# Designed miniproteins, single chains, continued (5): the designs that were tried, part 84

Each design is a single chain, and the fold is of that chain. pLDDT is the mean over its residues in the fold that is shown.

## One batch from the design tools (miniprotein)

Design m18900
Fold by ESMFold2-Fast:
Structure m18900 (fold): chain A 71 residues (1-71)
Amino acid sequence: SMVDQLEAESAALGARIALENRDTKSEEEILKLAEEEARKLAEEQGADEKSIKQAVEAARRGALTTLASLK
């Protein structure tokens, strides 16, 4: 479904942002960037408010999981 695709894309986006920025940004800065980029992605796809929130949460989880794996 479109919601499942957006969630998967957002989680992958969060993971990528974490990998690219782990040596130059704090965890808080990485999470903020992941959330902002996921929101833009969801809005571009015409997602409703609930789907936007799910995308933001998926990106946050993807980033956190990736950062945790690097410790």
Scores: mean pLDDT 84

Design m18901
Fold by ESMFold2-Fast:
Structure m18901 (fold): chain A 73 residues (1-73)
Amino acid sequence: MLNFPSEVIEKALLVVEMLKQGALTQEQAIALLERLSEKASPEEKEVIEKAIEYIRQNKVDEAIEVLKEYAKK
């Protein structure tokens, strides 16, 4: 079953939410997001890359926000 916009972004959201809850380290979250970006559409990849940049800046809530806004589209 291939539904790249919702499924990839939904998994990315789960990764960032697990990071926020302390279930993942920052390094683990970034590695999982980079792996998801490899299977993503160009638009999804751009959003995931922005989320990774926010995580590197310790802006986890902003990473969640950018992914949620894309998921609404």
Scores: mean pLDDT 79

Design m18902
Fold by ESMFold2-Fast:
Structure m18902 (fold): chain A 91 residues (1-91)
Amino acid sequence: MLIEANTTMRLKSVEAAAQGGSILLLKDGKPVGIGSITEVTKSGATVSAVLEGVKDGEKLTMEVYSGAGTPSAVGTAVVNLKKKEIIVTSL
């Protein structure tokens, strides 16, 4: 099922370049969603993502890219389809 979801996450390394950066959401190492970093603040970043083929309560790996090179952060998230939320559980 295709969904659009917004989530707020704290990044270990938040740079100005992270705004307009990208995220990749993975289920068992396979891509199930992609998105972008829409806002960066001192408290964290807001990301918007489109997901396909995920179920309620699904656990995903989230990779965050603030630019070229390796991911700036890797964490875990849980999908809440009823609320259309991605809940970041670790960074």
Scores: mean pLDDT 64

Design m18903
Fold by ESMFold2-Fast:
Parts: sequence; C-alpha cells; structure tokens
Structure m18903 (fold): chain A 63 residues (1-63)
Amino acid sequence: SLLKSAGLSESIVNGLKKLNADDETQVLAIQKFRSGVLTQGELKEIIENSKNAEELLEKLLAA
C-alpha cells in the first residue's frame, strides 16, 4: 500500500484504515511524516485521539 511504501508503521497504517481516511488524508499524513513535522509516535497519538476521518484531517492540518 502507499502508506507502507512511505515507511509508516503497521499500527499507523491500520489506524488510518480503521478511520476510513481518504487518499488526500493519507497523503497529508505521509507528507507531515516525510517533512519531519510529525514523528511516527505523534502520528499514532493523533490517530488514537481521532474519532473519525474528519477529526483526523483537522488534527493533521493543525500540525
């Protein structure tokens, strides 16, 4: 998958899928990780604290 190819951990990939994150939200998560804005741990925390894809997108945009 695109997420695994970007070097994101299985827990992050599964979290994004569980929240039904669309391709745009997945790309944003990859960009924040690759740019060094968010660590894997910070991404995991954002995902765990998000109830749905909308909250996830808002938190990623705020980071």
Scores: mean pLDDT 81

Design m18904
Fold by ESMFold2-Fast:
Structure m18904 (fold): chain A 70 residues (1-70)
Amino acid sequence: SLEEVKKEIDKLIDEFEKRAPEMTPEERQQAAEDLLNKLVELADKYGLTPEQREKLIEEARKRILEIMEK
């Protein structure tokens, strides 16, 4: 379901946020790219519509960017 996908995305982003302060800027950039790729795969696995997938990935990208800017 969409709720289950969001819950898994939240968990992955929370894990990234927890680890990000201990990373170099280069490691953080690579981890963010790896995370976004995993989120796309997760959305595809759960069979989201293109519109749902795009919206979830855009929101996740914003959250990841906010973490990287802190």
Scores: mean pLDDT 82

Design m18905
Fold by ESMFold2-Fast:
Structure m18905 (fold): chain A 69 residues (1-69)
Amino acid sequence: MVSKEEAIEALRARDADGDGTVTMEAGFEALVESGFSEGIALSAVLLSRQADGTVDVEAAAEKALELSK
């Protein structure tokens, strides 16, 4: 099972701007690399997408963990 800390760390590694958000593509790739399935990663990114098109790192990690249960 992927931990919340591992998922957040992978997402933050792709947060080049350090603002706590990533692109949908970067978020998807980080979650897949952390050990989530492509379906879970895609769903977590889509559910965590903000109005500006970015994905909040903590929200994406939490959604991926929720969907993997």
Scores: mean pLDDT 79

Design m18906
Fold by ESMFold2-Fast:
Structure m18906 (fold): chain A 93 residues (1-93)
Amino acid sequence: GKVTVEFVGPLRLEGGRVTATVRVLAEGESQVVVAFRRYKDGRFAGLLDVRTAKSGEVLTLTLEGVEPGDEIEATAYSAASGKEAVARARVVE
């Protein structure tokens, strides 16, 4: 089935932290792995978090060590189908 991932709302920086909300859909799958990565000036800068999510789940998590203009990538991967979905959003003030 189709795998999708999306950021819900803006990634607003407050006190060096962002509360990120991510919606995951994985049709025909019970769960996916979602990895969160930081990019700075187009370069990979580190792995922030790894979560498991069920299809239709909304994940809320706190990302630390991020700066305005950084891009956060959420990659949802289904081991059962080998399918992947990617969303990126820029950190804003």
Scores: mean pLDDT 83

Design m18907
Fold by ESMFold2-Fast:
Structure m18907 (fold): chain A 90 residues (1-90)
Amino acid sequence: MEELRKKLEEAIEEAVKLAKEGKIEEATRVLQEALFEVGVELGIPEDLARMLAELAAKEVRELLEKGKIEEAREVAFQTFEGMKALAEKL
């Protein structure tokens, strides 16, 4: 649990660096991949983890394009918390 959160935090930091360099597509890909991996490691079925990661990545991309970096971080963490809650019920 804690190690997965750390992995996501590291991916968010990398994505923020890429976004500040104008590499929005690369930043979004990094977050999508990290959220998918974290979801699978939490025990979420791969199809669900992929869908949740793709939905979060789409929202993150829109926020990063608008320069709303802190809101994009919030979406990533909220997705992680939602994945944890879902995994606990599976």
Scores: mean pLDDT 84

Design m18908
Fold by ESMFold2-Fast:
Structure m18908 (fold): chain A 56 residues (1-56)
Amino acid sequence: MFVEQAKLVLKSIAELFPHLLETQIDTLLAQMRLRKVPEADIEEVKAFMEKLKEEV
């Protein structure tokens, strides 16, 4: 569920505030690592972010 919520938040930011996307990516990844989220989930979120960045 955290991964799904993260993807929705990032998609909203990419659509409404694309200039903030990089900052949100860095912040979210740091928070996921601090919470010791499984690396597989972190990689899934990173792949989603890279797709969003391609549209900016």
Scores: mean pLDDT 72

Design m18909
Fold by ESMFold2-Fast:
Structure m18909 (fold): chain A 98 residues (1-98)
Amino acid sequence: MDELERAAALALVRRLAERLARAPPEVQARVEELALNGDAEGAARLLLEAGLASEEEAEALLALETKDARAPELLRRLAERHPEETAEALARLRESAA
């Protein structure tokens, strides 16, 4: 995965975590339970159904968690939709590489 793809993944995870933190406690607990059980598909679907993730974000998260070959392409599309958040994540990744 290149730096842009890694930055897009970091930005995605941060966006979803921030949205989940503001979600009802029942939704937070259910996402945590699915993640703990390794149910990436269930977690992605719940985030989509709860309105915490777009269809594109849910597909990218599922592809990333399952190591699907489509993950790089999906992450690049998210970088185009969220250029400011991706730039911020890229800056943080470059700071960590020093």
Scores: mean pLDDT 83

Design m18910
Fold by ESMFold2-Fast:
Structure m18910 (fold): chain A 76 residues (1-76)
Amino acid sequence: MPSLEEIREEAKKILESAKKTIDEVIAQGKKAKNQEFVDLVKELYKTYEELAAEKDPKKIEEILEKLKKKSLELEK
């Protein structure tokens, strides 16, 4: 099981990668699915906030998996 610090570092890296993708999509102005993208971005940030506030290690792992899935959806 990764440490809580390792999980938080991974979550931060996921968020930084997602932010770069978000900036690129906005700059291009070409995405017909902009509303779906905005909703996914909101869910990603909300999931990150839930991870930061959670104290239960098992729930933190579940939230990290959610964050990973949302990040992958942004890349598609």
Scores: mean pLDDT 73

Design m18911
Fold by ESMFold2-Fast:
Structure m18911 (fold): chain A 69 residues (1-69)
Amino acid sequence: SIEEEIENAKEKAIEAAESGTEEGIKRALQLADGLKTLADLLRSAGREDLAEKAYEASEEIRKAVEEAK
């Protein structure tokens, strides 16, 4: 499901950020950007529930990146 895809992307991105590597941080930020774009598309489609989950996941990833720096 799309909910599982959002959660899996978040977990993978946070793991990448926690690696502390330049490549890991870059990958995490790319996934965060992708989830934010997905949230905007889902909101436009009337899927507020999924849009909120995708947006929250993006924010959690960005927070993990800041903490890993």
Scores: mean pLDDT 85

Design m18912
Fold by ESMFold2-Fast:
Structure m18912 (fold): chain A 100 residues (1-100)
Amino acid sequence: SEREKKLVEKAKEYLDQAEALVAGPVSRENLEALRDAVIKASNYVTAAGGKEAGELALKAIDYVNEALESKDPEEQRKLAQKAVDYLRKAVEIAEEKVKS
């Protein structure tokens, strides 16, 4: 539906923000901003994409929380990238569901 397409568009906006943040420096401020973007995108993905998309979005939240708990910058970057990768997969599944 058109309503569900708008939810996916909003999820994509926050995914784009998350991708920009993970491409930049891995600071606490950027990881906290990444967490906020991932949570917001996850809310839209869950509303539009159902259980499978929602489960992948929850994994994205788990990975960004692990990045924030890590003391190693290289581990933080790797975990932040995993969060974005899972979020991207969740958005793709939500988009395909809305198209059908």
Scores: mean pLDDT 88

Design m18913
Fold by ESMFold2-Fast:
Structure m18913 (fold): chain A 85 residues (1-85)
Amino acid sequence: MKKTVKLAIEKDGKTYEFTLSEDTTLTPEQKALLKEVADWLIENGDEKAKRIGEVLRRIADGDTSAFPELLKIVEELKKEREKKK
């Protein structure tokens, strides 16, 4: 059973879009771009953005265990938004 996460990240006025699943094969170019965006989030983001960046970096490095962690973070962010509405 495949779950898909679509991410749109704005960096320096550019929008970077990623479609990720547990069975996603990334090209070397996509891995490099994802790592660059992840590193930017770690350096310039708040605590939540840093956590997302660290997980994205692990996905870029081929750590398949990072995808379930990304799903958990997305669920936590949705729950946080629901509490504040």
Scores: mean pLDDT 72

Design m18914
Fold by ESMFold2-Fast:
Structure m18914 (fold): chain A 78 residues (1-78)
Amino acid sequence: EKEVIKAIAHVGRAIQALDEGNADEALKHLQEALKNTPPEAVEAREALQKAIDAVKNGDFETAKQYAIEAARAAARYL
């Protein structure tokens, strides 16, 4: 539960970084979110990985959509 709260907080920071056009900061926070997401939260982990891949491809719109999906999926574990 506490790790899930930390994961969701990192997703929020990643979304802010994406809105600012800061790919490096977004990647840092998405990776920290993934690290703090339980292995059982398969949907959240898959969405985070897709968000990371989208940032690496310069697709910030798609990255933001997957980051939001990841936060929603992770919230089920609160």
Scores: mean pLDDT 87

Design m18915
Fold by ESMFold2-Fast:
Structure m18915 (fold): chain A 67 residues (1-67)
Amino acid sequence: MKEVERYKKAIELARKAAEDVEKMGASPEFVERVREQADKAIKTFEENRKKYEEKLKQQIDDMLKQL
């Protein structure tokens, strides 16, 4: 649970970084570069989160079969 929450928070922070840079008056090119890097980080976090969720789902399904 805590690890999934950490990934979600990291994703939100990455998205927010692009918005913050835009608010500071950065050029559209610079904002786009920040978004691109954020998207790459988000993809990595999403993949790790998805693998963890699939593992949890299998454990729950196995427990339900024992009932």
Scores: mean pLDDT 72

Design m18916
Fold by ESMFold2-Fast:
Structure m18916 (fold): chain A 67 residues (1-67)
Amino acid sequence: SAARAEAEALARRLEARIEPVLKAEMERRQREGLAPFASEEEMLAELRRLAEEAGVDVAELDRLLAA
């Protein structure tokens, strides 16, 4: 499961750096009356979609976060 292992490694790196941002976003959505993400899996899928929409390469993301 190369894809799964790669996604998990990325998630671990991103989690440490973006966990505060994710928590703030969830609280912001809750405060503004928006539905919170139903699950962490849904949050990850949404983040990945946002990154792809922004044209962010996953490898580029990892490189930037490692800096």
Scores: mean pLDDT 59

Design m18917
Fold by ESMFold2-Fast:
Structure m18917 (fold): chain A 74 residues (1-74)
Amino acid sequence: MVQEDIRQYLTQLFGDAALAEAFYKKYVAGRPELVNQALLYKLKNQKTIEETAQHFNIPEQTLSLYLSGKIIGK
């Protein structure tokens, strides 16, 4: 469910379904669902990493590392 919502949002944001799917596979697929929910929230509401981390009760450093691919997606 959350993954599909992220795909739809990325397609709207990039204006290209192929680019959105490539981004999803590289940076989103395989991550914990909570992190994917946080990414969707950040993108839809144009929030900072700090605000998003606070909203989902995730450590800011941990969220930042997931979104940058330093923990997942070598």
Scores: mean pLDDT 66

Design m18918
Fold by ESMFold2-Fast:
Structure m18918 (fold): chain A 62 residues (1-62)
Amino acid sequence: MEAAERAAREARERGEAGGVEAAEKSGYQSWTKQGRLAPEEAAASARAAGEAGREAAVKHGG
């Protein structure tokens, strides 16, 4: 996978345990979709999503 795609997947995986549930509640679940659409945009989105996903995962403790 390209670096941007990989970053998007890693951001998802890191926040997946608690982040997926929290992301669906808050509505920021399209981070990985942006990773598929645009490599440059995906890198920025993946970083932002990773931060948000981590924060959500910490709240849920997943």
Scores: mean pLDDT 53

Design m18919
Fold by ESMFold2-Fast:
Structure m18919 (fold): chain A 91 residues (1-91)
Amino acid sequence: SSLNEKLIKEIDELLKRIQELLARAREKLRKETDPEQRRLLQKMIDALENNEATLQKIKKRAKEGKLTQEDIETFDEIRRVVDGIESLLDQ
């Protein structure tokens, strides 16, 4: 399906963004001494790692032609979370 192929490409692009943001958040955490900022960075890292695992499951279902409406909604939610984390890291 052309729609499944498009979604797989979008998932791969989002997975690449997650890896770049994980590297940035981990580097900031290594240098951060403020306890509140350390907690926020750890929360961002945990969210990125969990979303990476979820995207891999959605990608597998897309390849198998087993995508659900819930998978599409979850993908859109993960993209919003990733955009939010990127915005916070850019501040």
Scores: mean pLDDT 91

Design m18920
Fold by ESMFold2-Fast:
Structure m18920 (fold): chain A 78 residues (1-78)
Amino acid sequence: MEELLKFVEEGLELSKTKSFEELAKELKEKVKKSKNPKDAAEIMGNVLFDYASKLPKEEREKYIEKTKKLYEELKAEV
């Protein structure tokens, strides 16, 4: 549980200084280096979804769709 919460917190902190695309790249790299890449991939998806949900309505739908595609691609790699 603590590792899960730390990964979420780290992702949310990165979202304050990075674009969606930069955040996605950083989280994807962290997932690949994780001892449990399946759980890490799910956390990445949730962090990116949270990021997208806080964007203006015009951008929100577009980035939610991008999040879903990135999550599916990452699941196929791990």
Scores: mean pLDDT 73

Design m18921
Fold by ESMFold2-Fast:
Structure m18921 (fold): chain A 100 residues (1-100)
Amino acid sequence: SEIEELLEEAIELEKELAELARKKNLYDVYQKAEEIRKLIEEIKKNIDNKEKVKELLGRAQQLLAEIRDTAEKENLLEIHKLAVEIMLILDKIAKLIEKE
C-alpha cells in the first residue's frame, strides 16, 4: 500500500528527528518527536478507521507545526527541514485516505 510505505517513511524521518534533537539537547523537540512517532504507529494500527486516522493525523500535524515554529525561531535548519518533510508526507497520506 502507498499509504503503508508513506507511514514507514514518516516513522524513519521521525527517528532521525528524535536522534538529532537528542544530540542537540533539544528536550522539548525530542519529546514531541517521540509523541508524533507514537501517533504515526497508532495510525498504522488503525488504518481501516478513516475517522480515527484523520484525528491522529491532525494531532501529529499540530505537533510538527510546533516543532517547525520552534526550529524557525531558534534557527535550527536541520530540525525545520525534517519537520516540514514529515508534514508533507502526512498531508499526502491524508489526501490518499480521502480518495478511498
Scores: mean pLDDT 89

Design m18922
Fold by ESMFold2-Fast:
Structure m18922 (fold): chain A 81 residues (1-81)
Amino acid sequence: RPVPSRESIRKIAEITARNLVKALGIKGALLFVDKVEEMHELSPVDRVALLYVKSEIYRQAGKTEEADKYEAEADKLYATL
């Protein structure tokens, strides 16, 4: 299990968040992420990616405080991989 770089995870998360917001809007994208969080077997790498996706959705919504919070949580979790 090679751990992907933080930069690679962020890049994929940015693309994913952009596509989710485009397809579902801000509210729909957040609901989709919450539904994925309900999955029982998310790997640690998937949890980091999901936190970066959530951060980017909040950033696109102009909710900078929430975006920064989830980015910090993702960075902290990545450091444990």
Scores: mean pLDDT 82

Design m18923
Fold by ESMFold2-Fast:
Structure m18923 (fold): chain A 85 residues (1-85)
Amino acid sequence: MEIKNLDEAVAFVKEKAKNNEPISEEEKKQIFEQYKKALESSTLSEEQRKELVDKLEEALKKAKTGKELLDALNEIDREGVRLTT
């Protein structure tokens, strides 16, 4: 499965969380890529972008299920500017 944009990545994680499904390493890589692109394109400072990217990497490393990842991504969205709004 190819995740092409941030909205698709968010929808994918929400669906995995709803169905209590694990997320594969390939899926995590695609999710990370879309969030990283969104953060790099944001109006946030370089320091804020780096902090949020580091938090995203840690969240993906620790999360085993869609629910765990969704909770971590919601935390990142609260700490930065909402990337999907």
Scores: mean pLDDT 73

Design m18924
Fold by ESMFold2-Fast:
Structure m18924 (fold): chain A 80 residues (1-80)
Amino acid sequence: GLPEELLARYEVLEEIPPVPLPPAFEGGVPLATYRAIRKDDGREVLLHEFRAAGSEDARFFLVTDAETLRFLDAFTAPLP
């Protein structure tokens, strides 16, 4: 599931096909992308779920602006 800290800050609308990560994160393996709304200001964002290269169990979430794909935030998902 999504991290509790992420769900506290963003309203998840839907899962969409994986979107390529920004160049700064291109070493990550995309798993899923979600459309979401940032609760603080209503900004549309994309939540990118990915795994670090060489780590099958570690998951990360990158938050980008939905229109520009500019980096906004990152979260580490807890292990199962």
Scores: mean pLDDT 74

Design m18925
Fold by ESMFold2-Fast:
Structure m18925 (fold): chain A 55 residues (1-55)
Amino acid sequence: SKLEELQKKVREKVAELQARATALIDAGGTPAQVHAVARPLQEEIEKLLEEIEKL
């Protein structure tokens, strides 16, 4: 279903966000650097959630 496809995309983006944030923290990244990587992924997740709300 369309809902299952969108939920899968949300899970994939959340996993990517977690992986990139963890890698930056492990490399001694600053909170600002983590935020810069997280923000576009958070925006993509929000867009997917809006599509789910419209179903």
Scores: mean pLDDT 85

Design m18926
Fold by ESMFold2-Fast:
Structure m18926 (fold): chain A 83 residues (1-83)
Amino acid sequence: DEATSLVDELITQLRAAGLPSRAALVERERSEFIQLLERDPTLRETVQTLLDSGEPLEAFNLLYNALIDSSVEVLKEAVERVT
């Protein structure tokens, strides 16, 4: 799976860049990041481009912000169901 390969590449590049805490976060949320990339082909293409350019921190920031945005939407839907 292309999304799985991208997440594994991101983890590898983050560790190589001396960002082990960010790599550990990606490992912890690996399934969530894979699902995010599977749902958004534009995001997947952008992440691949950043990793190909040796910009793992930029790729991490983009994915992490997208994950936060997805989490906020889920929480908003849950609140709207009970309010």
Scores: mean pLDDT 78

Design m18927
Fold by ESMFold2-Fast:
Structure m18927 (fold): chain A 57 residues (1-57)
Amino acid sequence: MKLSEKLKKAIELAAEKKGEVVSLGEIAKEVGTTTAELIKEAGSVENLILAAVEKAE
């Protein structure tokens, strides 16, 4: 998977885990990347956090 695909899948997994507390590091590991790479692809740590929060609402 390309990094952009991994980012999308990570956000989807976070949304699917609404009823469970999971770390971004565990989600990144499940899609085969790191939290740092996801942050880079999202453009900033702020963007990544915002996307995860919006999906969790």
Scores: mean pLDDT 68

Design m18928
Fold by ESMFold2-Fast:
Structure m18928 (fold): chain A 71 residues (1-71)
Amino acid sequence: SKKKLAEIWLEGAKMNIELAELYLKAGDFERARRYLSAAKQQIKLAEKLGADEEKVAELRKRVEELEKQLE
């Protein structure tokens, strides 16, 4: 179903955010930015497919916080 596919995209976004956090801690800003970009795309796809609004907001907030650290 579309809802189940949306959940899978959110799971993918969460994993990419976690990878971005790991690369940021390692000082690899290029890879951190790449994984955050992928996460943002996955969140948009999940939202279009009817993903849970609270989960979308939570992941977007995490992306925004990490982007601030990449200033």
Scores: mean pLDDT 88

Design m18929
Fold by ESMFold2-Fast:
Structure m18929 (fold): chain A 91 residues (1-91)
Amino acid sequence: MAKQILMDYYREILSESLSPEEVERWLALLSNMKAEEMIERLREEIERTKKKLEEMEKNEDSLTEKEKEQMERARKKVEEMERVLEEAEAA
C-alpha cells in the first residue's frame, strides 16, 4: 500500500506543473524505487522545503508579493507532504 499512496501523491503533484508526458516519465523513474527509498526522499524534500521556508521567513520584509505567494504554496506543500508521509508509513 505505501508505494501506491506515494505514486498517487506524486502523480497529483507532478500533474500540477508538468505535461502528461513529463508526469509519466517521472512516475516511471519513481516506480523503479523501493517504497522505503521513496519515503526517505520525501522526508529529504520535506526538510529541504522547511529550510527554504525558514530562510524566506527571515527575509519576509524584503520578499516580493510573488515570493510571498510562493512561500504560502511551499507551506501548504509541506503540510500535504507530511500528511502523505504519515499515511504511507501507517499503511
Scores: mean pLDDT 78

Design m18930
Fold by ESMFold2-Fast:
Structure m18930 (fold): chain A 65 residues (1-65)
Amino acid sequence: SHRKEKVREEARKLFKESLKYLEEGRFQQASNKLTAAVLLLVSIGADEEARKFIEEFEKKERELK
């Protein structure tokens, strides 16, 4: 639905912000933004998309260490 698409768009925006903070070494801010994105996706039943965001974030974090 249109409402679910708006939630996905906001979650994608938060996820992009989380990756930006991660690249800046701002790990707490990055984690907070990821959590917000995941909670939005879970709220609309998009659990697989939330899992993929977590996996991509963890891969990026490992690459930066």
Scores: mean pLDDT 87

Design m18931
Fold by ESMFold2-Fast:
Structure m18931 (fold): chain A 86 residues (1-86)
Amino acid sequence: DLEKKLAEVERKVKVLEEQGNLVDAELLRLLSLIELGLLDEEEELEAMRKIAELIKNNINEGETKEQAEKIAESLLAVWEQSLAEK
């Protein structure tokens, strides 16, 4: 259910923004674009690379890192499924 996933992403974005991590908000939006299938193959790969880089560089410790890693892993799995189904 796309709408439920978007609602969860929005909730997580709000939590991360309240924690002062605006970079994570951009990360989650990039993952959402991948899930919606609005990007071509090259754009999806670029978005994935940016997502990984944002996680690595901006959330390297603490609970924020764990939260973003789980979000990224879940959405990357959805992206892989979307790519396979295309």
Scores: mean pLDDT 64

Design m18932
Fold by ESMFold2-Fast:
Structure m18932 (fold): chain A 98 residues (1-98)
Amino acid sequence: EEALRHAERLGLPEEYIEEIRQVIADYEKMLATLEKEVPEIRKKTDEILSKIDDPELQKTWRQIEDDVLEALKLIIEAIYKIDLENIFRRAGVELPPP
Protein backbone atom coordinates (compact mmCIF):
# COMPACT_ATOMS: atom_id res chain seq x y z
CA GLU A 1 0.00 0.00 0.00
CA GLU A 2 2.58 2.63 1.09
CA ALA A 3 5.11 1.32 -1.46
CA LEU A 4 2.63 1.85 -4.31
CA ARG A 5 1.69 5.37 -3.10
CA HIS A 6 5.39 6.24 -2.76
CA ALA A 7 6.14 5.05 -6.32
CA GLU A 8 3.17 7.03 -7.71
CA ARG A 9 4.24 10.19 -5.82
CA LEU A 10 7.77 9.85 -7.31
CA GLY A 11 6.33 9.45 -10.83
CA LEU A 12 7.96 6.07 -11.48
CA PRO A 13 7.50 4.62 -15.00
CA GLU A 14 4.41 2.40 -15.40
CA GLU A 15 6.53 -0.78 -15.69
CA TYR A 16 7.89 -0.28 -12.13
CA ILE A 17 4.40 0.51 -10.76
CA GLU A 18 3.07 -2.74 -12.29
CA GLU A 19 6.00 -4.70 -10.75
CA ILE A 20 5.15 -3.18 -7.34
CA ARG A 21 1.45 -4.11 -7.75
CA GLN A 22 2.47 -7.71 -8.56
CA VAL A 23 4.80 -7.89 -5.51
CA ILE A 24 1.95 -6.63 -3.27
CA ALA A 25 -0.50 -9.15 -4.80
CA ASP A 26 1.98 -12.04 -4.31
CA TYR A 27 2.63 -10.99 -0.69
CA GLU A 28 -1.11 -10.79 0.12
CA LYS A 29 -1.66 -14.21 -1.52
CA MET A 30 1.17 -15.79 0.51
CA LEU A 31 -0.17 -14.34 3.78
CA ALA A 32 -3.74 -15.47 2.96
CA THR A 33 -2.45 -18.99 2.18
CA LEU A 34 -0.55 -19.15 5.49
CA GLU A 35 -3.61 -17.86 7.44
CA LYS A 36 -5.80 -20.55 5.78
CA GLU A 37 -3.33 -23.40 6.44
CA VAL A 38 -2.33 -22.52 10.05
CA PRO A 39 -5.54 -23.92 11.70
CA GLU A 40 -5.17 -27.21 9.77
CA ILE A 41 -1.49 -27.55 10.78
CA ARG A 42 -2.35 -26.84 14.44
CA LYS A 43 -5.19 -29.40 14.36
CA LYS A 44 -2.89 -32.12 12.93
CA THR A 45 -0.18 -31.32 15.52
CA ASP A 46 -2.70 -31.52 18.39
CA GLU A 47 -4.07 -34.87 17.10
CA ILE A 48 -0.54 -36.36 16.98
CA LEU A 49 0.63 -34.87 20.31
CA SER A 50 -2.52 -36.10 22.13
CA LYS A 51 -1.22 -39.68 21.56
CA ILE A 52 2.08 -38.97 23.40
CA ASP A 53 2.06 -39.70 27.14
CA ASP A 54 4.69 -37.03 27.92
CA PRO A 55 3.43 -33.55 28.89
CA GLU A 56 6.91 -31.95 28.67
CA LEU A 57 7.47 -33.30 25.14
CA GLN A 58 3.98 -32.10 24.12
CA LYS A 59 4.76 -28.58 25.43
CA THR A 60 8.13 -28.54 23.64
CA TRP A 61 6.61 -29.58 20.29
CA ARG A 62 3.82 -26.99 20.56
CA GLN A 63 6.48 -24.32 21.17
CA ILE A 64 8.46 -25.53 18.13
CA GLU A 65 5.27 -25.32 16.01
CA ASP A 66 4.65 -21.72 17.19
CA ASP A 67 8.27 -20.77 16.40
CA VAL A 68 8.12 -22.36 12.91
CA LEU A 69 4.84 -20.63 12.03
CA GLU A 70 6.22 -17.25 13.17
CA ALA A 71 9.40 -17.86 11.11
CA LEU A 72 7.29 -18.58 7.98
CA LYS A 73 5.50 -15.23 8.41
CA LEU A 74 8.86 -13.42 8.82
CA ILE A 75 10.20 -15.13 5.66
CA ILE A 76 7.15 -13.93 3.68
CA GLU A 77 7.69 -10.37 4.99
CA ALA A 78 11.43 -10.53 4.15
CA ILE A 79 10.72 -11.67 0.55
CA TYR A 80 8.24 -8.79 0.16
CA LYS A 81 10.78 -6.21 1.42
CA ILE A 82 13.62 -7.59 -0.74
CA ASP A 83 11.43 -7.53 -3.87
CA LEU A 84 10.37 -3.92 -3.22
CA GLU A 85 13.96 -2.80 -2.45
CA ASN A 86 15.17 -4.34 -5.72
CA ILE A 87 12.49 -2.50 -7.74
CA PHE A 88 13.30 0.88 -6.13
CA ARG A 89 17.07 0.34 -6.51
CA ARG A 90 16.66 -0.45 -10.24
CA ALA A 91 14.54 2.71 -10.59
CA GLY A 92 17.27 4.74 -8.80
CA VAL A 93 14.86 6.21 -6.24
CA GLU A 94 14.49 6.37 -2.45
CA LEU A 95 12.99 3.35 -0.65
CA PRO A 96 9.53 3.75 0.95
CA PRO A 97 9.37 4.06 4.75
CA PRO A 98 8.71 0.71 6.53
Scores: mean pLDDT 80

Design m18933
Fold by ESMFold2-Fast:
Structure m18933 (fold): chain A 59 residues (1-59)
Amino acid sequence: AVKEAREEAEKEIAKAIQESNKAIKDTKARGGDYRKTALAESAKVHELAMEKIKKVKEL
């Protein structure tokens, strides 16, 4: 159970990273502040990863 929960968390984190990369690319294509978007998306992914890891450890 714990091992499967960890694998699921890793997949969700990987998906979030891909979505963040797309958001950065879309912002750059629109001539927006892609560096500001990258910092915000990086912080969001880090927070998600920490929360998922904490929940898996508590199982």
Scores: mean pLDDT 79

Design m18934
Fold by ESMFold2-Fast:
Structure m18934 (fold): chain A 68 residues (1-68)
Amino acid sequence: MGFSGVAETADKLIIFLGPDANRQAIIEVAKSYGLTPVEETEDRIVFAPRPEREKLVELVQAIKEAAE
């Protein structure tokens, strides 16, 4: 189990993770969309900048698959 959830702020995307999440794969996918990890904790990774809404759905799906 890798992906636990997602949240957005005005300028950031927050990905919530389970304990067995493939963090490296998630980071590499986000980087391919032009996002940089700005905060990492045990249960989440925060990325900036926030992606455009049209690309957000595609990015979240790709992250969800990479986390597993």
Scores: mean pLDDT 78

Design m18935
Fold by ESMFold2-Fast:
Structure m18935 (fold): chain A 60 residues (1-60)
Amino acid sequence: MTVEEAEKLVREKLNAVAVKAEQVSENEFSGLALGEDGTLYAFKVVQEGDKVTVEATNLS
């Protein structure tokens, strides 16, 4: 999975207007997302084979 694919998944899942992701490891991405309601999230995306997990924490 690429940073671009991770950002797309987070944008779609959180209905985010802005997303910035960084690759932390081979299978992990982390970053910040801004929801359309103004909520700021810290997120983590982990890929294990064909399984992708997205975890988001509300920072607002």
Scores: mean pLDDT 81

Design m18936
Fold by ESMFold2-Fast:
Structure m18936 (fold): chain A 83 residues (1-83)
Amino acid sequence: EKVREIRLLIQKAVDLARKSLTPEQAKELEELANKAIDALDRGDFKTASEYLKKAYDLAVKAGAPQEAIDNLKKAIELSEELA
């Protein structure tokens, strides 16, 4: 259940980041996360990892909690393993 594990990591990251980000930053993060999840659901792990990397960059520049950043990094690593 690697796809399920990745989805849970993304969900945790978004939930943690949402509390610390502005509404606009949270919306951008959620849009990137949703694009990554859509790619995962169709088995496009390369595209999923690309959207997760964009989400990671956004989270870092927006000053998201380290736990959110770490969850996104792990999601990227697992998506790349499946690609």
Scores: mean pLDDT 86

